# Designed miniproteins, single chains, continued (2), part 31

Each design is a single chain, and the fold is of that chain. pLDDT is the mean over its residues in the fold that is shown.

## One batch from the design tools (miniprotein)

Design m5048
Fold by ESMFold2-Fast:
Structure m5048 (fold): chain A 94 residues (1-94)
Amino acid sequence: KEEVTIAIGKDEVEAVATSLKAAEVVAEALRKAGATDLEIKKLGNLYIVRARVEGDPKKIAEAIIEALKEQGVLIDYKKLEIGDSVLLLLTLDV
C-alpha cells in the first residue's frame, strides 16, 4: 500500500510518491490521461512526477482516476477542488 498526492493545475500536474514503483504507476496514468513532457525526479526519499496537461483540471482528475482503475491499482481516493485546481489523495496497491 502506497499513498500518493497529485496536484492538477491549469497547465501542469505534480505528483508526490514515496516509491519509484508508485511514481511509475502514476506516470502511466498521467500518460493515459493525455499528459505530455512527463518527468520523474528523485528528491530525497520522495519521487516527484511532473507533466504538462491541457484542459479542465476536473476532467483531467477523472481521467487519471479512470486510468488508475484500469491498471487495477486504485484502492481508495479523495478529491478536493481548490479553485480551478484539483488535489487527489490516492491509496494505491503497488
Scores: mean pLDDT 88

Design m5049
Fold by ESMFold2-Fast:
Structure m5049 (fold): chain A 61 residues (1-61)
Amino acid sequence: MEELKKLVEEMLKSKEVAVKLREEMEKDPNLLIQLREVYAELYNDEVLKEQIEHLKKRLEE
């Protein structure tokens, strides 16, 4: 959980980290689910929640 929280913080500060994370989420759907939970708890940010939902929908297709 701490590593995921730190990764989410880095996403907010770095576009490059966000892009890398999106690629990893496409390879591991469980990572996508965990990141949604961590971000919802930590930031309650609707914009990032929507981005994560978009990636989840793409993985389900």
Scores: mean pLDDT 63

Design m5050
Fold by ESMFold2-Fast:
Structure m5050 (fold): chain A 71 residues (1-71)
Amino acid sequence: SWEDLRKLSPDDMLSLTVQQVAEAVQQGDLEKAYEILEKTEEMFKELYPDEYDWVKEQLEFVRRKADEMVS
């Protein structure tokens, strides 16, 4: 739940997202990887607006790496 995710620091939440994206990519589910990234971006925008710009850049980097691994 969002209450449980609020207990995580921005760095911890980003780390968890990277792990989940890596798992989805290893399963060949790029659609799920993108869904995880999009949902995480929306959550940061709501819960940590001051961190949003930095996190958005990190999520874009992860998305690019996921694309490269499948290509």
Scores: mean pLDDT 74

Design m5051
Fold by ESMFold2-Fast:
Structure m5051 (fold): chain A 70 residues (1-70)
Amino acid sequence: SPVDQLQQQRDDLVQYTQRQGQQVVDLLRLLGRRNNDLDTARRRVEGVQNHTRKVIQQIQDQTRQDIQRV
């Protein structure tokens, strides 16, 4: 059904966004370990994690709106 397709697309986008966010976090943590600016690296990791959660919430909210339209 159209609703099932939107749910699957939402789930795929959430998983993709989580994987991309985790890769960025992992790279920033690795970079932080190589540099003496650990506080800056920590804040950048927190920023990416917060942004990833916000994007996931937006995807979930948009999917809910799209389902209501169907």
Scores: mean pLDDT 83

Design m5052
Fold by ESMFold2-Fast:
Structure m5052 (fold): chain A 92 residues (1-92)
Amino acid sequence: VPLEDVLVRPKPLLKELLEQVGWTKDVATLGEVMTYVGLYIIQNKLADPNDPSITYVKGTLLGEILEVDEVDGRDGAGIVERILKHATRVPL
């Protein structure tokens, strides 16, 4: 199963982030979660204007979830791993 099709139930901190960008479900695919995380970054203008691969998350809910001050968008696997620590996998 592709990672994007993995079904997850967000834990409280991730659920709060998703709800801030309009998420209203109890369960989401990882791809759906990553889409809403991207919306959160855009809505809060967290990307560096000179290097969009760098996202500054210090002091934000996303920074609390990822436990970092900044994110390298090229480290997609590391970002996914940290997000999955804030969700419970749901078997299909």
Scores: mean pLDDT 78

Design m5053
Fold by ESMFold2-Fast:
Structure m5053 (fold): chain A 83 residues (1-83)
Amino acid sequence: AEELKKKAEELLKEAGEKYPELEKGTQAVIDALKESESGGAAASRVLAAEARKLEDKEKSEEIVKMFEEARKYAEEAARLEAE
């Protein structure tokens, strides 16, 4: 679970640095993930939806994929921590 959380945080950080427009959103997800696994998963879903709004941009598909992968790591971490 800890390893998956770190992967999600690292991927979100990289995406935020590459796309400054979304840095605020990526930081909110990282903060939520630190507070709780379920909160991180929920916040990641919101961020993925925001990234999808960039589908009209040339690189939107790549960033959407990165956020979707980060969301999967966060959701899996939440599931592993939940009993």
Scores: mean pLDDT 66

Design m5054
Fold by ESMFold2-Fast:
Structure m5054 (fold): chain A 90 residues (1-90)
Amino acid sequence: MKAPDAKVEIEIEGKKAKATVTTEKGTFVIEEESHVMTDNVKVKVTVEIKGDKATVKIESESVNETTESSASAVLGGLYGLAPKAAELLQ
């Protein structure tokens, strides 16, 4: 089963988090402020889905990791974290 091409960018800086989901069906942006994060946190997560393959890149001051996974596994995760963003991938 072919998954649509999609790009998800999550940027966390201090207590502010922004997630941008871009698909062929449109762009959805979620902005949240977290009370559980400290002002010194800066993390960027980029997920790129092309066909059956997904690439996840995590960038922070402490961690810089890139992982490849199946598109189905990443879509399953998005359904749990952002159901409305996941609707754009359907």
Scores: mean pLDDT 61

Design m5055
Fold by ESMFold2-Fast:
Structure m5055 (fold): chain A 91 residues (1-91)
Amino acid sequence: AAEREELRAVADALEAKARANPDEPVAPAVLALAEGLRAAPTREEAARLLADFVRSLNPEQAAGVEEALAWLDAAVAILREGIDAFLASQE
């Protein structure tokens, strides 16, 4: 699987959540993050965008690129399991 496919899955989930909560002050920033993740050429660039986003919301919870990569890996695993369950339900 291409790194872009995994990043798009994460981005699509973030965008859907932001659109479901349009009155949240953070919703525009989440939409911008989703777009950045879709455009990111590598996982490292996606991790930097995620780390910068987290730092912009709470500097005390600032994380490095390696921590952001772990968050992306966890998000991709959760989404992959959810996508597999969804596809199984369509038969």
Scores: mean pLDDT 65

Design m5056
Fold by ESMFold2-Fast:
Structure m5056 (fold): chain A 109 residues (1-109)
Amino acid sequence: SKENVRLAFRQVSLFAAELEAWVRSDPRASAEQKAEITALAKEIQKLAMLASESDDPEEVRTLAREIAGLMSRMMDMIETLNPGDERAERARAIANDLTAQLFQHVAAF
């Protein structure tokens, strides 16, 4: 349903904000890395809002694919800052699950 699609985009947007807060609070992260994670999180939020307002299934699928790519880039940054960290591994699993749920709901839209 459109409501399930909107909820899925909202969940991805909220998770991106959590990842942004994690990197921004890390004293090991450079100013450039903090700027990049902020830009990635804001772009995910922007694309999620556009998808939530769209009635075009092809546009929604395209935006979901773009969000998945941006989410993967955020996770790459977190994993680079936290090599071998179990929290980072759990975050990657959550990112993969949220992305899979997003694609499942947009495929049924």
Scores: mean pLDDT 89

Design m5057
Fold by ESMFold2-Fast:
Structure m5057 (fold): chain A 83 residues (1-83)
Amino acid sequence: MVDRITAAGAAMAASMRAGTMSDADVQRMVNAQRAMVDQTNDVDALQAMRDQNRRWRAVSPPAWRPMFDDVVSHVDAAVQQQR
């Protein structure tokens, strides 16, 4: 259901706020996101990934925000290639 994507995003945000994630955990997550972007040709799916990474950035400590900014930039580049 649509709610499951939102729930998974919320659970990740809660883990970031609780300090249970390491820099390495976040880096593995953003690396997986970039790999998914490279495999995705659907602009709507790319925009959904961009919005999810912006939400994670908003609840992240300042040190992790550039990692999510990198994913957003990678999505924006992929969207431009689909045009």
Scores: mean pLDDT 73

Design m5058
Fold by ESMFold2-Fast:
Structure m5058 (fold): chain A 78 residues (1-78)
Amino acid sequence: MDVETLALALRLQLQEKNDEGALKALNELENAIKAKGLANLDPGSLKIVRSALEEAAKSGNEAIATKAQQLLGELALV
């Protein structure tokens, strides 16, 4: 599954307040980014991923917010 589809799935789970689904989507998104390599993401995919992670970083669930903040930090290095 591509990173854009996973980012959209993450946003949907966050809107539905499904913490389990959001964590699953975050883990799948992290794995997909690492498998493809951060430097190989196109600007459009990066924008979509950043938007989803920014939304996740606002979550009241600490595990979701912490992982989203970690991934945003990794994206900022590109």
Scores: mean pLDDT 80

Design m5059
Fold by ESMFold2-Fast:
Structure m5059 (fold): chain A 57 residues (1-57)
Amino acid sequence: SALLREARLFIRWAVENMSEEEFRAKLDDLLAGLEVPEELREELRAYAEELIRQRLA
């Protein structure tokens, strides 16, 4: 839960402060580095894609 919370905070900050290219690269690095179950990684990817979609709208 704490790991998921920190990852979401980072994702939100990164979407607001990075280019889409930098954010996608950093997200890949974050997910690859995390000792997290696949289900939680899918949740984080879905959350990131939702924020990117909102940013591009």
Scores: mean pLDDT 72

Design m5060
Fold by ESMFold2-Fast:
Structure m5060 (fold): chain A 67 residues (1-67)
Amino acid sequence: MEEYQELLDRIRELTAELEKLDAEVRRSMAQGDEARVAENRQRIAELTSELRKVGDELEALRKKAAA
């Protein structure tokens, strides 16, 4: 199922991006760059919300395929 594979790929992409942003936040915190920290935290919140939605879609597709 193309839809299922697309959602899995999206989860992997979002997870990798979140890891990069988390590392950037820690780096910016160490440097005292509060503006950069705030920007990256906002982006992390957006991507976390997206990841949750994609995860819900994946579970819905799995349930539909089983029915």
Scores: mean pLDDT 81

Design m5061
Fold by ESMFold2-Fast:
Structure m5061 (fold): chain A 65 residues (1-65)
Amino acid sequence: SSELQELREQLERAIRARDVEGVKAVIDAAPEEHRAELGELAVRMFEALGRADLAAEVRAYLASL
């Protein structure tokens, strides 16, 4: 849906900015059924950017939900 596309675009912007708080905000705003998918995407993208520290922080956040 267009709403999910907007969330994905916001997620990608936050990831490019290395903004973990922005990533968490997008995941929190997402429908519950899509939070794990968006979180996993953020983890993979941070790992691809060489930011294992930020990927670990997103994983910890997902585990706290």
Scores: mean pLDDT 85

Design m5062
Fold by ESMFold2-Fast:
Structure m5062 (fold): chain A 93 residues (1-93)
Amino acid sequence: LEEVFRILEEAFERELEVLKETEGVTVTEEQRKRAREEIRRQVETDLEELLALARRGLARADETLAAARAAGNETFVRIAEIRREAYERILAL
């Protein structure tokens, strides 16, 4: 349960690092806090909803990865790979 929150938070931080490295984009501390609060709210649901969220997230990450690879968009490829890994880890728990 706490592990799910940690997995999603780590994935979010890795996505921010990718945006900084590839696009030079940084987010404010307020934006970072709001994103963490949203992740916490999503994790505070029941197990069935959490597994459904992870399955939907994995499917969407796979679609995003395919589209990003076709477009040659390195930023979105890396972000989709991070999301895919995170949701796979959640489903393996």
Scores: mean pLDDT 80

Design m5063
Fold by ESMFold2-Fast:
Structure m5063 (fold): chain A 58 residues (1-58)
Amino acid sequence: DEEEREKAKEAGEKGAALATIRLGRPPSKEEAQEAGRKMAEKEGVDAEVAGEAARNGA
């Protein structure tokens, strides 16, 4: 549903932002996707949706 997808996308964006800080550069699509998935797992939301959102934002 829309609310769950929105939360997953936010987790993905947050993961990608943290990866940017950690790497000191923009992450690759794969790096962003992995960071998004890890953030989603930590927040208990859909890891696949979060990873895809993070990847698309990179």
Scores: mean pLDDT 81

Design m5064
Fold by ESMFold2-Fast:
Structure m5064 (fold): chain A 80 residues (1-80)
Amino acid sequence: SRRQEVMSRAVDVGTEATRLNIEANERGDDDLAREAFRVAEDIARLVQDMLEGRISVDQAEREIERARERIRRLRERLEK
């Protein structure tokens, strides 16, 4: 279902944010690590809201795309 697809994407994005946080910490970029951690926290809350039916699938998709964009920008900063 669309909800299951969106849930899967949220989990994947959360995993990416967590990996980015670890990489940033390993490089000593504390500011980037904190930003990545906040993305992971936001996605964890989104997943919980989806499980509890507190958020629509359309809203969840928008939040996931925002989180993906946040990760993309953070990754670009880390890889420079």
Scores: mean pLDDT 88

Design m5065
Fold by ESMFold2-Fast:
Structure m5065 (fold): chain A 65 residues (1-65)
Amino acid sequence: SVTSESAANLLLVAAQTFGVEVRIEERDGRRVITLTAKTPEQLEAAREVGRAIREITGWEVEVRE
C-alpha cells in the first residue's frame, strides 16, 4: 500500500506539473508546504492539493497567489 508520505509526494508532483510552485520547509520539526498559484485554475488545484495533503499527513500547507 502507498504510505501517506508517498501519496503526498505524488500530489505535490501533480501540482508542480500543473504549474503550481512548490516549496517545502521545516519549522520547529514540522513540515510546512507552500503552494504558489499564478492563475485561478492553478489556485483551485493548489487548494484541493493542500486540503488532501493536510487530511492524509497533517502537514501545514499554505496556499498563495
Scores: mean pLDDT 82

Design m5066
Fold by ESMFold2-Fast:
Structure m5066 (fold): chain A 58 residues (1-58)
Amino acid sequence: MSAEELIKAAEYAKDLLVNEGLSDKEAIKRVMEEFGLSEKEAEQALTLAKLYIVREKL
């Protein structure tokens, strides 16, 4: 996965978590379906999304 793809997937995952209130598992599945990523790559995007959420609240 490229850094650009990771950032786009993370932004998408953040929107799913914050705006749609999806669970981690549902967000991972949606990221996999939208970007054609493996589960491990989608988990990396979710981790980055959570980091962005924490930083914005600090």
Scores: mean pLDDT 80

Design m5067
Fold by ESMFold2-Fast:
Structure m5067 (fold): chain A 91 residues (1-91)
Amino acid sequence: AEEAAALLEAQRAAVEAAAPETGDDGRAVARGLAFSAKAVRTSSPEEAVKVLRLTREQLRELAAASKDPRARALADAAVATLDEAARILEE
C-alpha cells in the first residue's frame, strides 16, 4: 500500500507544479490523484482499487473533453500512474 500511495503522491506533486499553466483541468487531475492516494492509505486494498478505477475513468473523460494538450498529457500520465498503483495493490 505505501509504495502505491507514494507513487500517486509523486505524480500529484508533478501535476500541481504544472497546475498554474493547465488551469481547472490540471487542478482536477491533482485532486483525483490526492483522493486516490488517501484511499490507498486509509481503505482496504480492494476498496482502494475501486477508487483508483473510478478516478481513472474520470480522468480519461477529462482527457477526452479537454482542449488543452498539456492538461490531456497530465491526465494521461495520471491514468498510467493509477493503473500501476492498482497493479501494486493487486500483488
Scores: mean pLDDT 82

Design m5068
Fold by ESMFold2-Fast:
Structure m5068 (fold): chain A 91 residues (1-91)
Amino acid sequence: SEEKKQKIQELLKQANLAKSRYLTTGNEEDLKQALELDLEVLDLALELGDEELLKQLKGAYSTYLSAAKELGNEELVEQINLALQQIEEAL
């Protein structure tokens, strides 16, 4: 739906701002915010069956996984691995 597509665009914009903040500050909370926003995008992408968006999110989550591992945040690593599993099962 158009409404869901607009929501995806808003969430992606917010996620990109949080990513940019994380890259500037190294603040773990900015990484968490980016991940949380992209998880909302994942739910919408799965509902719409948007395979191109799912592939894009797979790339983003792989980047988040590397960052979370460098931070030693086991909770984020687990959360990201679950998101990646959902994407693999949908593709």
Scores: mean pLDDT 85

Design m5069
Fold by ESMFold2-Fast:
Structure m5069 (fold): chain A 57 residues (1-57)
Amino acid sequence: SLSPRQQEMYELNRKTKELLEQLYKEETDSLRQNLYKLMIGSIEFVNERMEQRAAQQ
């Protein structure tokens, strides 16, 4: 199970990812698009690990 603090981090990461996806969608420079993709991927990785830990309860 996720602790309350971990749940807050999960939600913060989700909101940050949504903002980065919006920035990615609006970006015309391919280098900056790739940087946003990397940042989104990093957040997804962390959140997926939290989901896996929650599922093992």
Scores: mean pLDDT 83

Design m5070
Fold by ESMFold2-Fast:
Structure m5070 (fold): chain A 70 residues (1-70)
Amino acid sequence: SLEEVREAMDKLIELYNKALENVTEEQKKEIQKLMDEAVRKIQELFDQGKPVEEILKVLNEAIEKIKSLL
């Protein structure tokens, strides 16, 4: 659902902000790169009218990747 997408987005933003508090400059660059890539993919999926499930997968993948760097 769209609500699940909102919850995943909020979780990603919270994780991103927490990650930036205690990381090296190199880790910060990688985290920012992952965030930028996720946002780009989500916008492309939205513009193409892709189902919410595909958007949710991109969000969850970004969350997992950022967690793996912490």
Scores: mean pLDDT 82

Design m5071
Fold by ESMFold2-Fast:
Structure m5071 (fold): chain A 68 residues (1-68)
Amino acid sequence: MSEAEKEELVETLRRMTRQVVRHLEARGQRELAERFREEGERLIAESVARGLSLDEAVARFQELLARL
């Protein structure tokens, strides 16, 4: 995986995480928003470490979102 691919993956997942966190905060679920932010950063780190594609990382993010 190239550095450019890693940067795209990180930026994409952080943007998606930020959108979900904003939605949870708007609903008054601050504790859940903080936990989701932590899980999102962990998913980013694991995706980079495992060399996942953007599509694979997004699929994993969708699984994380479904567990909310």
Scores: mean pLDDT 85

Design m5072
Fold by ESMFold2-Fast:
Structure m5072 (fold): chain A 75 residues (1-75)
Amino acid sequence: SPPASVEELRERLLELAREEEERARAEPDPARRIELLVAAAGGRLLAESEPGSLDVDAAEAEIERVRAAAEAAVA
């Protein structure tokens, strides 16, 4: 079911981000690991944003930073 409130959505996004980070730690495929870490970062950004106030440019910059850091860590 869809979340009934912004707070429920926030809690679900944070739990999903934690699960993605945990899967990334166990993931042997570097490409899949990077995608899991990027997905987790996206979930955290959405959870920390007020509805309708997401700065898309800042969010894209943070996602690119996380991707670059994850790629460097698996090289």
Scores: mean pLDDT 77

Design m5073
Fold by ESMFold2-Fast:
Structure m5073 (fold): chain A 81 residues (1-81)
Amino acid sequence: GPFVEELESLKRRALELAEQLENIDPKLARQLREAVKRVDELIKNAPSLPISTEEFNQKLLDLKREIERLIKEAEEVLKKS
């Protein structure tokens, strides 16, 4: 659905920015990669998580918002570099 497509697009953008930031801001590059990893781990572990569908959806939304924030920060860093 549209949410999954948007999330996959954000993950790809985050990893692209992390590569560009490797020698400019290694900490931010790591934060971008870790945020993407947390999304992948949450989805992979979904069937075995002792949480409600509502809690799962909220965690995904929170991670999406974190990735969006990190992308914005990364784009601002690259604009100044």
Scores: mean pLDDT 85

Design m5074
Fold by ESMFold2-Fast:
Structure m5074 (fold): chain A 89 residues (1-89)
Amino acid sequence: MMEEGLRKLKEVIEKFPSDEAEKMLKELQEAVSLPPTSADSQILMEKVLHRIIYKAVELGISREAEEAVGLMTGDMERAKELVKEFEEE
């Protein structure tokens, strides 16, 4: 699940403008390199996932971001809620 989610997140990020894609890929790599039980890991992962969703909504690929985030976190309902929040703003 997490490996598939990470792959799909990278695919979504690769559709972003190159400068933003590079920054998000770096943040994602930093988040996954930390122990998952650390507060820093949780904060960094949450931040990068929110940035990915926000940018995907702007680019009209929110459904792809929803699937990727849901697979990465294991929480499809929360991924749907986050996407909806950004789509309604």
Scores: mean pLDDT 78

Design m5075
Fold by ESMFold2-Fast:
Structure m5075 (fold): chain A 110 residues (1-110)
Amino acid sequence: MAEEVREAVTKRIQQLAWLKAIEAAPLGPEAIRTILNAGYVVEKYVAPALARAVEEGRLTPQEAVDLGEKIANEALDKALELFKQGKSTKQVIEEAEKIAREAADEILAR
């Protein structure tokens, strides 16, 4: 069950990252790559944390997918905003990682 939740959350985050990358496409290939990397960072930290919360009975599978979507949208929206503001790829990824890590820490603390 926990692995199935991890896969579901991972797939949903990947879908959201691709949709945001399509939105970023007019800004060029570096924007697409940056958004996809931001999505990967969110997936890396958030999907295992949500799977763990479901395994421990703290979240339902549906709540885990819904929370993963909320966190991914927040991180991806912020990544695109910062990229449009002319922030470096490094700064954009660092902000996405901060959002993902803070969310994962909060999920694991309960």
Scores: mean pLDDT 88

Design m5076
Fold by ESMFold2-Fast:
Parts: structure tokens; C-alpha cells; sequence
Structure m5076 (fold): chain A 98 residues (1-98)
């Protein structure tokens, strides 16, 4: 039934993260690093809001690097959009590039 289509919809678009602590950011980074390796990604693009704490960004990157130390990481400050609101997502969005 409809449950078979649910997992396909989850794969759409840029992913937003709701991060409230450096520990949470680090654990999210580990999970994203593992996913990037599983998907054969060679690069991770990270977007952040102007008011996102640098400590959250650094912890997230450190988590990724602990799993995938050779992966290319691109970081950029971006303006929040109506469908990709960084303010609602802990100030970080990411995409995996294959």
C-alpha cells in the first residue's frame, strides 16, 4: 500500500538539521558521514545561517571527519528560504554529492 512509497519521499531534496548542542551536532555529523560513505558521496555541501554558532558547525564537521576524513566538505553561509528555513532547522542544511 501507501507505506511502500513513504521511504521514496524521504529521499527528496536538501536535508535540514535541528541542532541544539555541540554534542548533538557531532553525533549528526557521524550519522551523515556514515550515510555519505554508504552512498559513495565524494563531497558534502553544508549551508548555515548567519547566526548559527561556529561551535555547532565545527562539531558537525568533526563528526563527519571522524567517519570520512578524506571527504571534501564545502561550507557556505546562506539566506533562509521559505522551503529551506535554516531558522527552523538549527541553522544547518546539507546535501551529499556523488
Amino acid sequence: GSAQLGPLLISAGVRALSLSSDDQAYQAGIAIGQRARAQGATRIRIGYASDTPQSLIDAFIQGIRSIAPDIQIDTSQISPGNTHTLAHSGGIVYSLIR
Scores: mean pLDDT 67

Design m5077
Fold by ESMFold2-Fast:
Structure m5077 (fold): chain A 70 residues (1-70)
Amino acid sequence: MLSPERLRRLGDGGLETLTALARAGGVPEEVIDRIVERARVRLREAAERGDQGGLNRTLGEMQDELERAI
């Protein structure tokens, strides 16, 4: 089981990676900002609870939303 600190770092890394890919794909900044803000809250809560499954699900949902916006 990953510590909450490690889960937070994974969530932050995932957000950074998906955001960079979305920008490279031409997704508008206002769309990225909306998706990121929603995901950031959920990722933080999942990390604080030690919920790796919830963190992975949130990153997957964020990726799907960003890919649909391209």
Scores: mean pLDDT 81

Design m5078
Fold by ESMFold2-Fast:
Structure m5078 (fold): chain A 68 residues (1-68)
Amino acid sequence: SAEEIAEELYKKALELGLSEEIAQALRDAVLKNPNISGGEVAQLLLSLGADEIKAMEMGVYLEALKKK
């Protein structure tokens, strides 16, 4: 579900060392748009000042979760 994906992305963001504000923004973005792509997640994170490698890793992680 969107709620499960949002929670998994939130946990992964904190695990990667992203801030609480960025992790919450990511969770909210998934809940508002359950069809959000990995590319859109990466773009959102970059706009919030996240590291490029971490932003891309989060996008890839979302796409992996959607295939389970």
Scores: mean pLDDT 84

Design m5079
Fold by ESMFold2-Fast:
Structure m5079 (fold): chain A 82 residues (1-82)
Amino acid sequence: SEAEYAKEKAEEVAELAKKYGNDKSAEAAEIGARRIKESVKSALEGGEGLENTAKKLKELGAPEEVVKGAEELAKEAKEKGK
């Protein structure tokens, strides 16, 4: 389903951000990953899906590559949802 697909892509985005965060201190990486997962959950529940997730990743200071990946996943999920 569209919701299942969006959830899967949101989880991929969260994992990407977590991997990049692990290059920092354990505490900073843990906080960053948690906030990203909370943002993903909130965005999905708010009905704006992965588009807000990409925006939140940028606000959280994720690397440009992670933000671009998230934006691409959001676009892909939105296209499949239509």
Scores: mean pLDDT 56

Design m5080
Fold by ESMFold2-Fast:
Structure m5080 (fold): chain A 101 residues (1-101)
Amino acid sequence: ASEEEITEGVALIARGVSRVVAEIYRSRGLDEAADLELRIGDVMVRYIEAVHRGDKAAAKEEYLRLSDLYDELAKVLKDRPKWAKSEQQLSEHYRKLAEEL
C-alpha cells in the first residue's frame, strides 16, 4: 500500500471519530462541545498531513492547537466532571507531544 493511501485512511478515521463524538454531544444538547469536537477533527487531519510531508514545525503547531481545543472543551464540559477530566488529560497529552517535537 502507498504511504498516501495510509495517510488518507488515517485522516478519514480521525474525522469520522470526531463526527461521531460531535453527534453524541449534540444529541445531549451540548452544541458548543459538538462544535469543538468538529474543530478537533479538522486539526487532527492537518496534523496527519503535516507528519506525512515531514513538516515538524506544522505538526508541532497542530499539536498545540489540539491542546488548546481540548482545554476549551474541558471548560465547556465543567458541569460533567468525568468528561471534563478526560478532555483535560488529552489537552495535557498533546501539549507534551508538541514539546517533544
Scores: mean pLDDT 86

Design m5081
Fold by ESMFold2-Fast:
Structure m5081 (fold): chain A 87 residues (1-87)
Amino acid sequence: SREELLELVERIIEAAKEESKTSKASATKLTGFLLQLIGLQLDLELENLDVEAVLGQVDALLAQAEELGFTRAAELLRELRERIREL
């Protein structure tokens, strides 16, 4: 359900915030990643969900999480991707 997707995005944001505390990445890269996660959350709240566009956004965020070494955020993003594919 959409509620379950939104709950999962909230967990992704929390994981990313926690992993950011010990990250050596620049503040600009960390802020950009977190803002994009918030953008994903807002897009999932829209009445007319574009599944293909959201999947592309999740794939881009997953690549960024992997580059940052955010293992937990990446794990949860993969779970989100699979759940969106089932819509």
Scores: mean pLDDT 86

Design m5082
Fold by ESMFold2-Fast:
Structure m5082 (fold): chain A 76 residues (1-76)
Amino acid sequence: MHMERIKEALKKAGLSDEDAEAAARAVEEAIKTLPREKVEELLEQEREAAEKEKDEKLKKATLEIIEAAEKLLEER
C-alpha cells in the first residue's frame, strides 16, 4: 500500500503518527484529483529539490514519498 510508504516516510521525517496519516491522505487525494500532468510536474520539481537537500534523512524521506506518489499516479 503506497499510502503506508508515504506515512512511514513522513514519520521518519519527524511528523507524528496522526500528522503523517493526515499528510499521506492529503497526498493521495491530490494525486487522485489533480490533472496527471500537474502531478507529474510537481513530482519532478520535488525530486529536483530533494536532490539538492543537504539533510540526508530529509532527502531520503522525500525521495521515498516521491516514489510512492509516482506509483499511486501509475495506478490511476
Scores: mean pLDDT 76

Design m5083
Fold by ESMFold2-Fast:
Structure m5083 (fold): chain A 88 residues (1-88)
Amino acid sequence: SDLRAQIEEVVAQFVAMQQQAIELARRYLAGQISRAELEEQVAAMLAAMQPVVERARELYAKDPELVTQLRQAAAATLKPAIDEVNAL
C-alpha cells in the first residue's frame, strides 16, 4: 500500500542518518575530524531530519502498529553497528 511505502521511505531515512552518525563517531575517535567539525555535522543532520520527524509523526497517527513493526525491523538491521560503537 502507499502508506507502507511512505513508512518504509521515512524509516530508510532514519536508518541512513543513524549510519551517518556512526561513521562520524568512528572518524572522530580515529582523529580524522575535530570536535568542532563533529558538532557542525551533527547539527546539520538534526536540521535535515526535522521534516522527516514531522512526517514520521503523521504516519504514526495513521497506523501506529505498522510503523512500530517497520521500526523494529529496521532497528534489528542497525544492532551490529550500534553494538560496535558502544564497545568503543
Scores: mean pLDDT 80

